Designed miniproteins, single chains. Designs and how they scored, part 70

Each design is a single chain, and the fold is of that chain. pLDDT is the mean over its residues in the fold that is shown.

## One batch from the design tools (miniprotein)

Design m2576
Fold by ESMFold2-Fast:
Structure m2576 (fold): chain A 118 residues (1-118)
Amino acid sequence: APTVTESGGGTVKEGGSLTLTANLSGFDFSKSSVFWVQEIPGNGARGVAGISADGKKVSYGKEVAGRATISVDHAKNTAYLNLSNLKVEDTGVYYAVAYSADKLLLVAGEGVEVTVTA
């Protein structure tokens, strides 16, 4: 079955940086859009970043604009989210979501925890 596995979470100090990694398995990555979503403790969820299957459209949430970079390596079936100048408000569980339009298939990972300390 198609799967998404996230890694690269942990505890980091405010002003630091981290890279989250998502490995996508069991579907054609070159035809899949990838999104990163943050679940914020007590505040619901927000979109962090998105990249189209062809890599031509990239979008970022307002709160992370200028601090986030999304990229994909199709040969490795891997998506990356780099976050810099981290804020306490970046604390949460981060999910990678892959969407294949040709199959109407949406696959999400189990999430990875990020804690930003003051």
Scores: mean pLDDT 84

Design m2577
Fold by ESMFold2-Fast:
Structure m2577 (fold): chain A 60 residues (1-60)
Amino acid sequence: EAEELFKKGAEYASKGDVEKALEYYEKAIAIDPNFYLAKAALYRLKGDYEKEAEYFSKFL
């Protein structure tokens, strides 16, 4: 379920719909607070590259 929401967020991001992408990434994180890949994607979309790198490193 969280992964499906993340996939929808990624689809909206690829279409340039930043608002919808953020909405779905936040929903994915609400279901799985340890979804570090979704957190990294969220911060990347907000332009917070330092937080993106932090959460991406937790995913690895």
Scores: mean pLDDT 82

Design m2578
Fold by ESMFold2-Fast:
Structure m2578 (fold): chain A 67 residues (1-67)
Amino acid sequence: MKLTPEQFEEEVARALALLWLGVIKAENPDASEEEIVKFLEDQAKRAEKEGNTVLAKALRELAEQIR
């Protein structure tokens, strides 16, 4: 299997987004889907401010999937 640098970054970003989802759920077991989406969007904004636009996109896509 071949991974371009872009595909590698996208796969890593998706894995990190899923890890963040798991952490949010573990720390907030009573959180509603709306609250989880808000946490993911807040993390996406932080990632974008830090220059990690690929991670920000993956986090936003994950939030849309939960909605």
Scores: mean pLDDT 78

Design m2579
Fold by ESMFold2-Fast:
Structure m2579 (fold): chain A 65 residues (1-65)
Amino acid sequence: ELSRKIKELEERGKAKFEKGEEYFKKAEELLKKGEDLSKIAELYGLGKGYYEEGLKLLKKARELR
């Protein structure tokens, strides 16, 4: 079913966003601890990557409508 496929893509996109948020949270915790900026930047980069993957999944879901 089309609606089921759309829901699956949306759920996978949500999971990617949640994983990205985890990396952003880790970066914020390192900031509070005074860790080096290069490591913090790396974690933000990973979070951004997961958000971009989530957006691609949501775009696929929209294309099915």
Scores: mean pLDDT 81

Design m2580
Fold by ESMFold2-Fast:
Structure m2580 (fold): chain A 80 residues (1-80)
Amino acid sequence: SSMKKKEEEIEKVRKEVADTILAIGLLIEAALKNNVFSKLKPEEAKEFTEEIRKALREKGYEEGKRKAEELVKEFVKKLE
């Protein structure tokens, strides 16, 4: 059925976009909480977002949140 195939494709894209937006949000939250948001370079933000997105996909929201906090805390330690 052409409609079912189209719905599956749209759902897959929505899932990928939603996971990416959530990963960005978690990174921003963790960075603001640690007062390093202005110090994150675009390249670092992209790498952290991808790591968080992978954690969200594989282990869900709580692990994605922990991954964001972990990455930002390690980034803070490198600045000290």
Scores: mean pLDDT 83

Design m2581
Fold by ESMFold2-Fast:
Structure m2581 (fold): chain A 65 residues (1-65)
Amino acid sequence: MLDRISEAGAILAREAGFTPQEAAKLANEILRLVEKGASVDEIEQFLVEKGVPEEVARRAAETAA
């Protein structure tokens, strides 16, 4: 699980232009959502609402779930 969350954070840093610190913050929020049983669609919507491009948000959400 943590390795998948870490990879989702790496996708955000590489493809959405977030700094490593910002990507780590978002990865931690994704981890909380996954622990609460959030779906891929819910994680994608969360990231889009945070300003992540839709295609990057989808890949990060799929990677984390």
Scores: mean pLDDT 82

Design m2582
Fold by ESMFold2-Fast:
Structure m2582 (fold): chain A 93 residues (1-93)
Amino acid sequence: RELVALAALTAGRYYLKQGDYEKAIEYFELAARLSPELAPVAYLNIGIAYEKKGEYDKAIEYFRKAVETAKSLGYDYLRKQAEENLKKVEEKK
């Protein structure tokens, strides 16, 4: 599962860079589903994809999931990044 989850995370990042936010979200959701350890970084990137699509309510939802999962796993750096992204998107609407 871990190798497939890492491949999904890599594919998600590729599509995010290409501006294909729908495919990016699909692959990040797959990565989060297959690997609880990758869920915080996957949710953070899903939030970024929704923010880039202008879907701020969805971005907020996923940034909150990223904060919660990063906090539960002790990933302080990812938690802080998710909190910073959450604050920025909440300021937009």
Scores: mean pLDDT 85

Design m2583
Fold by ESMFold2-Fast:
Structure m2583 (fold): chain A 96 residues (1-96)
Amino acid sequence: AEELLNKGRKALINGDYDTAIEYFEQAAKEGTGPLAAQAYAVLGEAYMRKGDYEKALESYRKAVELHPTPSFYLLLAMAAEKAGDKELAEEYRKKA
């Protein structure tokens, strides 16, 4: 899983968001617990960079489900705001 995360991050830095998404999806499926949650968080970041805010929300929600942290709730709030749901964004900010 960690090797896939590194490959995904390299693709993300290069602006190759579709390749990054593919590596992060595989890392999330192969990982467990906090490592899988981290993979879903960077998957959400890749979707945010691509402008797919609904998919970013789905990915960050899975990260929180596996390992609830203030940082993941803040990421959910940012994605919700970008998706146009200001009320949902405020709810997630209160949990961060």
Scores: mean pLDDT 83

Design m2584
Fold by ESMFold2-Fast:
Structure m2584 (fold): chain A 117 residues (1-117)
Amino acid sequence: VTITESGGGTFKEGGSVTLTSKVSGFDFADALVSWWAQKPGELPRFVASLSADGKKKWYDERYKGRVTISRDVANNTAYLDMKDLKVEDTATYYSLVSSGKENILAFGNGTEVTVVE
């Protein structure tokens, strides 16, 4: 399986960005998707998750109300829409994909988001 994240760059505080994760090598319709933020010197933090059936979404409290996770099954693509960006959102964002119950785990190389005042 292969995951490629994109959409990162440098953004202004209060702005918005859509991060994209393209998945290949298995049927995306049965995949649980989550987004994680990695800051230098810190443990990875959970951001958002979408159930394999697409019906349940979970968000970390620091991101709740500012981010939306979604997917496009036809294009094997997952999205993280972020709004009201904060300087503290500066991180490399990784998507993690699992088939059903974490029996198959795949993650990409991430996409770097830098938020400036």
Scores: mean pLDDT 82

Design m2585
Fold by ESMFold2-Fast:
Structure m2585 (fold): chain A 75 residues (1-75)
Amino acid sequence: SLEEAERYLRKAVEALRNGDYDTAIKYAEKAIELAPEDDTELIARAYFVLASAYEKKGDTEKAEEYRQKAEEALR
């Protein structure tokens, strides 16, 4: 549901803030899975969390991929 997707996104942001990048990735992926397909703002925010987490882990290729997906979701 939307409420569940928003809850997972909040958990992902909190994990990212705490430096728990693997947990941030897991929760952001769950937020995308549960998000309504047309909730482009929520999906984009989750992709930005994924991009940031992968960047912090040194995976620059995945970070750029998810940044592009976030930008595409907002079009």
Scores: mean pLDDT 88

Design m2586
Fold by ESMFold2-Fast:
Structure m2586 (fold): chain A 56 residues (1-56)
Amino acid sequence: SKGDIVLGGSVLQVDQTLLDKIKTRGASEEEIKELAKKAREQGDLKSAKLLEDMIK
């Protein structure tokens, strides 16, 4: 959706503000880790790996 770039599909439902912070590298490592955990819980391993790679 508009301003809602889904990393790995529609499974990852997150706050738009948090998503924007991730795209602009403004999100903290902890925020990205939590989002990656959520993606894994939802079965979106591709998005989880992308998020994990961002904080490595």
Scores: mean pLDDT 63

Design m2587
Fold by ESMFold2-Fast:
Structure m2587 (fold): chain A 64 residues (1-64)
Amino acid sequence: SASEKLEEMLQEYAKTVLHLSSPEEARNRFLELSKKKEKTPEEIKEILDYQKKVAEIMKEALKG
């Protein structure tokens, strides 16, 4: 299913790119950064990279 494929792809992204244990951990990291009043350029890039990757994975999951 699309949901299963999305979960698997997000888990792979979290593990390989972010070195996190789960997609939930990656999401929590994104939410923590998003709530920060002042963000560094690196933190902004991390937020944008996460959003872009999630959008790409969702689009890919919906295709099949």
Scores: mean pLDDT 71

Design m2588
Fold by ESMFold2-Fast:
Structure m2588 (fold): chain A 95 residues (1-95)
Amino acid sequence: SVEDLLEEARELQRFIEDEIKKIKDDLKNGTATEGLYKLYLGNYYQARQFVDNLIRLGEKLNDEELLKQAEENRKLVEELGKKIDELKEYIKKKK
């Protein structure tokens, strides 16, 4: 249902926000590792796929609330991607 999709979309938002916070902390504290980078990168690709699917479903259903939540999640995924790029550069320079 649309309500189930909205619930999943809101859970995805919280997940992405938590991942961004973890990366920011890893960068700040110097605790970033290649293993963490690979984990975050995997989570990024999964989150991006879910957001793309939610946008397509929201468009097909013409559901404004679902589209709005999906667009907010898309912006968060873009921020997550930028933080992962910063993490990659940090690890590269540390070696």
Scores: mean pLDDT 87

Design m2589
Fold by ESMFold2-Fast:
Structure m2589 (fold): chain A 80 residues (1-80)
Amino acid sequence: SEGRRRALELEIEATMYLMAGTIAKKQGNLKEALEYYKKAAELLREAARAARDDPELQRAAESALEAVEEEIEKLEEELE
């Protein structure tokens, strides 16, 4: 379906931002890492919506979103 294709495209884009965020975090650039993870989270939310008619893909996107939201919370706490 078009929704499935869109969800996969959004997940690929989110993965690229997660990679950029991880690199920034390893370099000690925590604010930059936070911005990349926030972008990835937004893309994963869109992916979950696009995968509405594919429960397995929707659950995968939602699980990935939960994981990245946990990383965002940890980074926000570290920056306080």
Scores: mean pLDDT 88

Design m2590
Fold by ESMFold2-Fast:
Structure m2590 (fold): chain A 61 residues (1-61)
Amino acid sequence: SAEDHELAELVADIAIQEVRDEKLSPEEVEKVLKKVRELMEARNIPEEVIEKYLKRLREAA
């Protein structure tokens, strides 16, 4: 749904900003990706939406 995409995009954008501001290492980025996935799964966001925004986060890091 549009609401799932909006929430996932917001969470991913916040995570991207944190990765960039803190200059996180690849290992720290993997921990952020795991936490973001867990948060999205807890909100019942569909897997295809989760994968789309985790890919965006990984590519932006």
Scores: mean pLDDT 83

Design m2591
Fold by ESMFold2-Fast:
Structure m2591 (fold): chain A 70 residues (1-70)
Amino acid sequence: SELEEVERRLREWTERVREKLARGERLSPEEVEEASRLIREAYELAVKEKDEELLELVREFGLLLKQQLA
């Protein structure tokens, strides 16, 4: 389903961002833009479907992305 696909992509991106952050590597502007689109789409789906697991993933990813942008 779309929900499962978005959840999978969000988990993959979370790991990618976490790895880069641990190495002190910055996301490219293109990666930041893609990640920002994904988090917005995932949040909208989580709210629509009332999916607490997806909301948790969105929160975790958002924190990592915020740290990467600082």
Scores: mean pLDDT 82

Design m2592
Fold by ESMFold2-Fast:
Structure m2592 (fold): chain A 52 residues (1-52)
Amino acid sequence: MFSEEEKEEIKKLLKEVLNLDEKEAEQAIKILESQGLSAEEIIKRLKELKSS
């Protein structure tokens, strides 16, 4: 389960990188949590997308 700080970072990156709205970003976080991915791995991958 992600911490509140991790959720906020992921949500911010989803909005900035993928142009998701608040609701879409919250739904994406729920899906990512259910997939068993670590917050650190998700943040790293989103930052890689931002750099491209």
Scores: mean pLDDT 80

Design m2593
Fold by ESMFold2-Fast:
Structure m2593 (fold): chain A 55 residues (1-55)
Amino acid sequence: SLEEAKKLVIRATNALMEGNEEEAQRLADKAGELLGKRVEVSIEDGVPVVTVSDP
C-alpha cells in the first residue's frame, strides 16, 4: 500500500542518516516493490534525497 511504502521510505532515510547504508537500501527496495517503481535514497549536501523512477 502507499502508506506502507511511505513508512519504509521514512525508515530508509533515518537508517541512511545513521550511517546504515545497507539497511537504508533494503528498506528503499521494499518500498519500490510495493510501488512498482525504483526507489533510491541518498544524502546530497547533508540532506536526505528520495528518488522515485520507473524500474
Scores: mean pLDDT 82

Design m2594
Fold by ESMFold2-Fast:
Structure m2594 (fold): chain A 70 residues (1-70)
Amino acid sequence: SRAEQEAAVEEAEKRVRDELLREGVKPEIAEEAARKVGEVLRRAIRGEITDEEARRLVREVVERARRESE
């Protein structure tokens, strides 16, 4: 259901934020990355981008957040 899909997106956002925070990424950068990941996933759910493109974009967002903390 759409509610289950939205819950999965929220869980993914929480996971990305928590993981980046655990790695020592600044809270504001981790929060921004989580927000961007959620947006990408919602686009994939709506069929606006492919699953492959979504995976690539999520990886790019997370990698940039990690570099900003170095």
Scores: mean pLDDT 86

Design m2595
Fold by ESMFold2-Fast:
Structure m2595 (fold): chain A 85 residues (1-85)
Amino acid sequence: MSREEVARIIGLILDAIGDLLEAKYALEKGEYEKAVEHAKKAIEKAKEALELAEKHGDPELARIARRLLEEAEKLLKEAEEKLAK
């Protein structure tokens, strides 16, 4: 894997972390619709990072992306449950 490919995957991971933090912050503020929106964005970016990391055979980046995906999916479920009343 080239430095450019690693940088692209890391960029997606950092963006996913950012969306995950925004979703967590929105959830803590009772802004459940925003929490759902940001959690979905985090899932999308984490999935792309995971696919790229697996395609290029980087087990470390794949592990990080997979963990972010799991956290984002948990947060989405929590936010959706709170929205449902």
Scores: mean pLDDT 86

Design m2596
Fold by ESMFold2-Fast:
Structure m2596 (fold): chain A 113 residues (1-113)
Amino acid sequence: AVRVHPAEGKAEFKGTATLNADGKTGTVKGKAKGELEVDGLGKQRVEGEVEGGLTMTGATTAELSGLFRGKALETGAEVTAAARGPATLTATSATTADVKAEVELRGNVATPA
């Protein structure tokens, strides 16, 4: 059996984006490291991957919205959370960029029951 614990926190994201031809949207993929406050477990350090989308808010800024999948480092418990926050882009080509973001995480940690 598995117990599911609500969790909220923040993570630092570093990844890459592929920009759409509209110059306003893109896809993003990368790694995130942060900390979650987990109901019944307290603070947990987490590491994982984020995949999602970007909506440009400026020439080098965007809003990131995606899914975090990772693990709580202390327990090995699986983490799934919505990831959302402001991102900064550094262009690497006409259609690609390096991305840094501070994302809010809202989701769940799954532990053995």
Scores: mean pLDDT 88

Design m2597
Fold by ESMFold2-Fast:
Structure m2597 (fold): chain A 88 residues (1-88)
Amino acid sequence: MEEALKRIRELAEKAGIELEIKFDVEPTPEMLDRLVRFLEAAADGLERVEVHFEIRDGKPVARVRYRARGSAAEGEMILSPDDELPEE
């Protein structure tokens, strides 16, 4: 867990992103890997990322809220450890 969290913080710092992480539950390795991939893909275009590890449908998920650099627009996504983004 510490190594993955360190990588997440290092990716955000290198890209100049304000990173906030909140824990209501302990993240799984798969959830952390998905978050690392998201930051690797999007870091250069982001100003701020907020991550909340919470329970959804009895499973731990990462709710990610982000803001694009130079924009007031914010987005949100859910990262599940078991499935790709759960929609309907």
Scores: mean pLDDT 73

Design m2598
Fold by ESMFold2-Fast:
Formats: sequence, structure tokens, C-alpha cells
Structure m2598 (fold): chain A 58 residues (1-58)
Amino acid sequence: SIYEEEVTKYGKEKGYSEEIIEEAIRFAEALLEGGLASSEEEAARLAITVAEIDASVK
């Protein structure tokens, strides 16, 4: 899916752990399923933002 591809690509470019990338993908799925994101690209961007915050606090 577009959101999985975008999240994985960005996470690898930033050097995030596989755990953080997996959590971001799951979050993007939840956003799409809940109708909180209007597109796969929006879901990916929101999930990436949360992953960045999570990675910086870890």
C-alpha cells in the first residue's frame, strides 16, 4: 500500500528502528480504518510525524 511504502521509505532514510517503522505503519492503518485520514498519503504523513516524536523521546 502507499502508506506502508511511504512510512518504510522515510523511516529507513531517517535511520529509524524496524520497531518504530512497524508502529508507524500500524498507526497509519488505524487512521485509515477510523476515517481520521482522507488518503493513504495523509495517513502516512501523520504516522511519520508521530514516529518522529516517539523516536526523539525514546
Scores: mean pLDDT 78

Design m2599
Fold by ESMFold2-Fast:
Formats: structure tokens, C-alpha cells, sequence
Structure m2599 (fold): chain A 74 residues (1-74)
């Protein structure tokens, strides 16, 4: 189901954020049944720098890690 897919993206983003030293402040899953798409957004804070990042994605694990790296560097 699209809702389950969106939740999997959230779970993957949380894991990536924690692995990279971020604390999750909020997370949301979103899906559009008409378009057949699922996406997720997380807001995380770097534990050392206290910088806040909001990251959104709709892709699987390999692309999520690359997209996360791009987002935190911007």
C-alpha cells in the first residue's frame, strides 16, 4: 500500500539521520493515491552543530543516502 511505502521511506530517513549523527524532531509520511506516489519528510538536528535540516524524499534506500548527503551539504 502507498501508506506503508511512505512509512518505509520515513523509517529509512530516520535511520540515515541517526547514522549521520542527527536527532529527529519530526517526521511525516505522505501519499497521493491518484498519482500512485509516496513520499516522506523529516526534520532533524545535528547533535553537535545544532543545525536543523528538513529533508524530503520519495526514492529507495541507495538514492535516499545520496539525496540525504546532498541535502545536508546545502
Amino acid sequence: ALEAQAQRIVDALKQIAEDEGYEIKSASASYDPERGTASASVTAVNKETNEEVTFSARVDDPALRAAWSAAVRA
Scores: mean pLDDT 71

Design m2600
Fold by ESMFold2-Fast:
Formats: structure tokens, C-alpha cells, sequence
Structure m2600 (fold): chain A 110 residues (1-110)
């Protein structure tokens, strides 16, 4: 299925991301997002990982944009809030970073 293909691309993209192959990982996460259009949970996972990839590349504004998209699809993902907090910290927006750090903790602890 397209969902199974999307999940396989997310797994491969994460492997590339851990190897520092950020551009290749980003391409695969974007393909996974397109394949997962009818599955918001898988699409949210792909957006979360895409945000992490941009964060690792130092593209903090893009990391914010994709993490916010992930949260809009799945507000119960602590990883997306953690990425958003770190990206805002890197952008010098400490108040926003602290807010999302608290949200990540709340979502993780329930």
C-alpha cells in the first residue's frame, strides 16, 4: 500500500539522517509525506522527522514550519514539541522555546 511505502521511506530516511546524509533523508521524508496524504498519523510522523532533519542542518525556520505541521496532524507527539522548542531556542526565541518544552513534557507525562 502507499502507507506501507511511506513507512518504509521513513525508516530509510531515518537511517540516512543518522549517517549525516541530510539532503537524501529530506527527499525521502518529502516522498513519504506525499504517499501518506490519506493517513494523517503517518504524515505527522514524516513531518516530525522532516523537521528534525532541518534542525540538524541548521535550517531552524523550516524546522519550526514542519514541526508545527506535525503538531496540527497529531498534537499528542512529544517529539514534535521538542523539535519546535529546540528550533525556537536556536532562533533566540527563548519564551516560545520554554512554552514548547513544557508542552513536550506534559504530552510525554500525560
Amino acid sequence: SKEDEARALIVEANRLLEQGKYDEAIELFKKAIELAKDNPAVQAEAYTNLARAYLKRGEYEKAVDYAEKAISLNPNNPRAYEILAEAYRKLGQDEKAEFYEKMAKEVREK
Scores: mean pLDDT 90

Design m2601
Fold by ESMFold2-Fast:
Structure m2601 (fold): chain A 69 residues (1-69)
Amino acid sequence: MIEEIVKKAAEEYGLSEEEVKRLIDFLKKNNLTEEEAKAFIDAYIGYLKGEEIDVDELNKRLLEIQKKK
């Protein structure tokens, strides 16, 4: 489930419970599959760790994923 994927990432990367809840709600609201959610989370974690991934790039990636449906 998406919740398990987010919780596992939170445990590994030290996300707060509020951040976990917000991310789960966001992913569920956008009806992402588990694979799509994992790819988005990997990009989001990269952004938080300073991999120069802009929020606009994350949103663009999400829109491309949504267009496949």
Scores: mean pLDDT 69

Design m2602
Fold by ESMFold2-Fast:
Structure m2602 (fold): chain A 73 residues (1-73)
Amino acid sequence: MVEMVEKVLRDMGVPEETVKKIGEAVRLAEQGDFEKAEKLLEETLKKGNLTEEQKQAIRSLFQNAVDEARRQQ
């Protein structure tokens, strides 16, 4: 999951620092730490100087990762 999310974000021109932080948030969600994952996501989106299209893609990919992790618990 993390590797696919990172690839999509890089293809969209998201900065590498932001890609790494989103990957960390997805990893936290996979570990079941949804509160920390959401907090890291929001902090990253707030700092990231991202386009609206990039923000939409990040939120969509993250939500899919959270939904999959929740189904496994």
Scores: mean pLDDT 78

Design m2603
Fold by ESMFold2-Fast:
Structure m2603 (fold): chain A 58 residues (1-58)
Amino acid sequence: SMREEIIEELVERYGLSREEAEEIVAVAEAFRKALGLPESMLRPLAEMFADAEVLARK
């Protein structure tokens, strides 16, 4: 599924654990639904939240 692909990409590209990536995708999906955005926005939103999480750890 697209969701699983995004989780795997976040783990590979950001060095996040699978659990962390799943949480980020869940937050991105909730945000997408709250704003009425299309499913195609899930990936860019998940990447945005992953970037913010990695920056917060620095």
Scores: mean pLDDT 84

Design m2604
Fold by ESMFold2-Fast:
Structure m2604 (fold): chain A 59 residues (1-59)
Amino acid sequence: SNLDKLNELGRQLREAVEAGDLERARELAKQAIEVASTISPLIEKVTRHETEKGLATLE
């Protein structure tokens, strides 16, 4: 369930990044990191890295 939530948030985050919606992308990134932290420290680190990379692609 938590992994499914993380996957769903990841998809929404990619859509927000592709749409150039920085505010929505930041909100989704924070939610994804919070969910990831409930799974494991490693998943949290990976999620933080991937979300930071995604946000960095926004103009």
Scores: mean pLDDT 81

Design m2605
Fold by ESMFold2-Fast:
Structure m2605 (fold): chain A 76 residues (1-76)
Amino acid sequence: SSESEHNRIVAEIGLKEVEELRASAKNPPAEAEKLLEEARRLFEQAYELADSDPEKARELIERGGRLLREAAKLIE
């Protein structure tokens, strides 16, 4: 479905954003690294569930995005 395709794409973008932020960070605090790792897991799980449970995948994407934003704030 279009929803499952959308969720796959968004989760994949989220994973790339985590990698980019981690790569660009200089001396990130341990708390930020933990948040990035949790966001990565949430996006990975969302990717896995995109076809079987699109609603759950969307929830995981939203949670991953929130953790990614919090990690970004801590890096600065």
Scores: mean pLDDT 87

Design m2606
Fold by ESMFold2-Fast:
Structure m2606 (fold): chain A 66 residues (1-66)
Amino acid sequence: GKEEAIKKVEELREKGKISEEEAKELIDLINQGNAEGAGRKLAGLLARGKISGEDAQELGKEISKL
């Protein structure tokens, strides 16, 4: 759910895969329960090669529960 999604976003930021701004945007959407917005941002990060398919699948699973 929200807690697990936020944890994964912070992990991606700590590993240097995404910026502070990208992490903040995702966390704001997750806190709002905006699964579509969060999923769209996640797809953009994957398309830009910033995150792996595994990262996207794990985070996407938690976003789908919002």
Scores: mean pLDDT 85

Design m2607
Fold by ESMFold2-Fast:
Structure m2607 (fold): chain A 66 residues (1-66)
Amino acid sequence: SLFEQIHEELRKAAKGKRTISSSTAIEILKKFGFSTKTANEIVKKVEENGKVDVVKLLEAVKKLLE
């Protein structure tokens, strides 16, 4: 599924860490067909100090895809 593919890319980008940079998160979402506006809005909601928690980002993406 699209959600599972996004999950795998976020996991790879995190490289064993819980967080990735906001810019990396936006680029991954755009790669999977999210508009720049939508990717930025999702990331802005879960961003803390220029980073996003991968689990929180995945929850936000899942809610949007429901």
Scores: mean pLDDT 83

Design m2608
Fold by ESMFold2-Fast:
Structure m2608 (fold): chain A 64 residues (1-64)
Amino acid sequence: MEKLVEEAIRRVREAALAGDLDRAVEIIRETVAELRRLGASDEEVHSAASRMGQALSDAVDEAK
């Protein structure tokens, strides 16, 4: 699960830096769905979503 979240963070940053915010949001949504499918707890899903959302926000600010 951690490797999935780390890879998702990398892909979210890449998409956001390229200006593809729709793709970045889609990656977050897909990753959350996959974590739930793998049996992640609500706490683990919330933590992962927060980390991916922070990465998106940071990348958007960096791209300006």
Scores: mean pLDDT 82

Design m2609
Fold by ESMFold2-Fast:
Structure m2609 (fold): chain A 59 residues (1-59)
Amino acid sequence: KIELLKNIIESNDNVVPATSEENGEKIKELAKKLGVEVEVIISDDKSGEELLKELEEAI
């Protein structure tokens, strides 16, 4: 499960959308626990929040 999530992040050039700065920081923190550095962009795209939920469930 963790490797799958890491592959999803890497396939998007380590760029993840977040609907808020708070969610963006949470995504960065969880990705860092997986050993991945991510760039967060603020947008109305909820796919980053879905990724955040899966990262929380994997850790």
Scores: mean pLDDT 74

Design m2610
Fold by ESMFold2-Fast:
Structure m2610 (fold): chain A 98 residues (1-98)
Amino acid sequence: SELEKIIEEAEKIVKEMEEILKEAVELLKQITNKENLLKAIGLVLRMIGLLEEARLLLEKLKKEKDVEKAKKILEEIKEIKKEAEELLEELKELLKKD
């Protein structure tokens, strides 16, 4: 029950990160300045890396039987999402300066 709740929360976070990446790609399409476009591509590539890391942690979490270790993996996934959100905000600031 507790492990199932932790896995469900982690799955929800990974889905939210997929939506963050989708939003980032739509913002990338709106950039017209070449220097800003190169920076934005770099931010999106970093976000792709974070999503893949979160997916690997989710697969590890699904195999975990210890609740305390599972909670630690969930916290790592939460920190990765926070980093992805910060990259999205940086991309939004680039678009404002474009």
Scores: mean pLDDT 91

Design m2611
Fold by ESMFold2-Fast:
Structure m2611 (fold): chain A 73 residues (1-73)
Amino acid sequence: SALQALSDEEIERIFKEADTDGDGYLSGAEIGRLGKLLAPHLSSDEIGQLVIKADTDGDGKISFEEFKAAAKA
């Protein structure tokens, strides 16, 4: 799958490009854009479900570690 085909370096590059404020976290809007790049075949609702699953804090922000784990799952 596309999510499993990405290398650690590719995932880090994508994350850094989407992290516009450089705080090491992605907002829901940034994740929505990344979801289409990582899995363009998924619907917005399916991407939203993956975000909810990855966001263990429920604050609407995804850390690099959570993003990398979700991208490799």
Scores: mean pLDDT 65

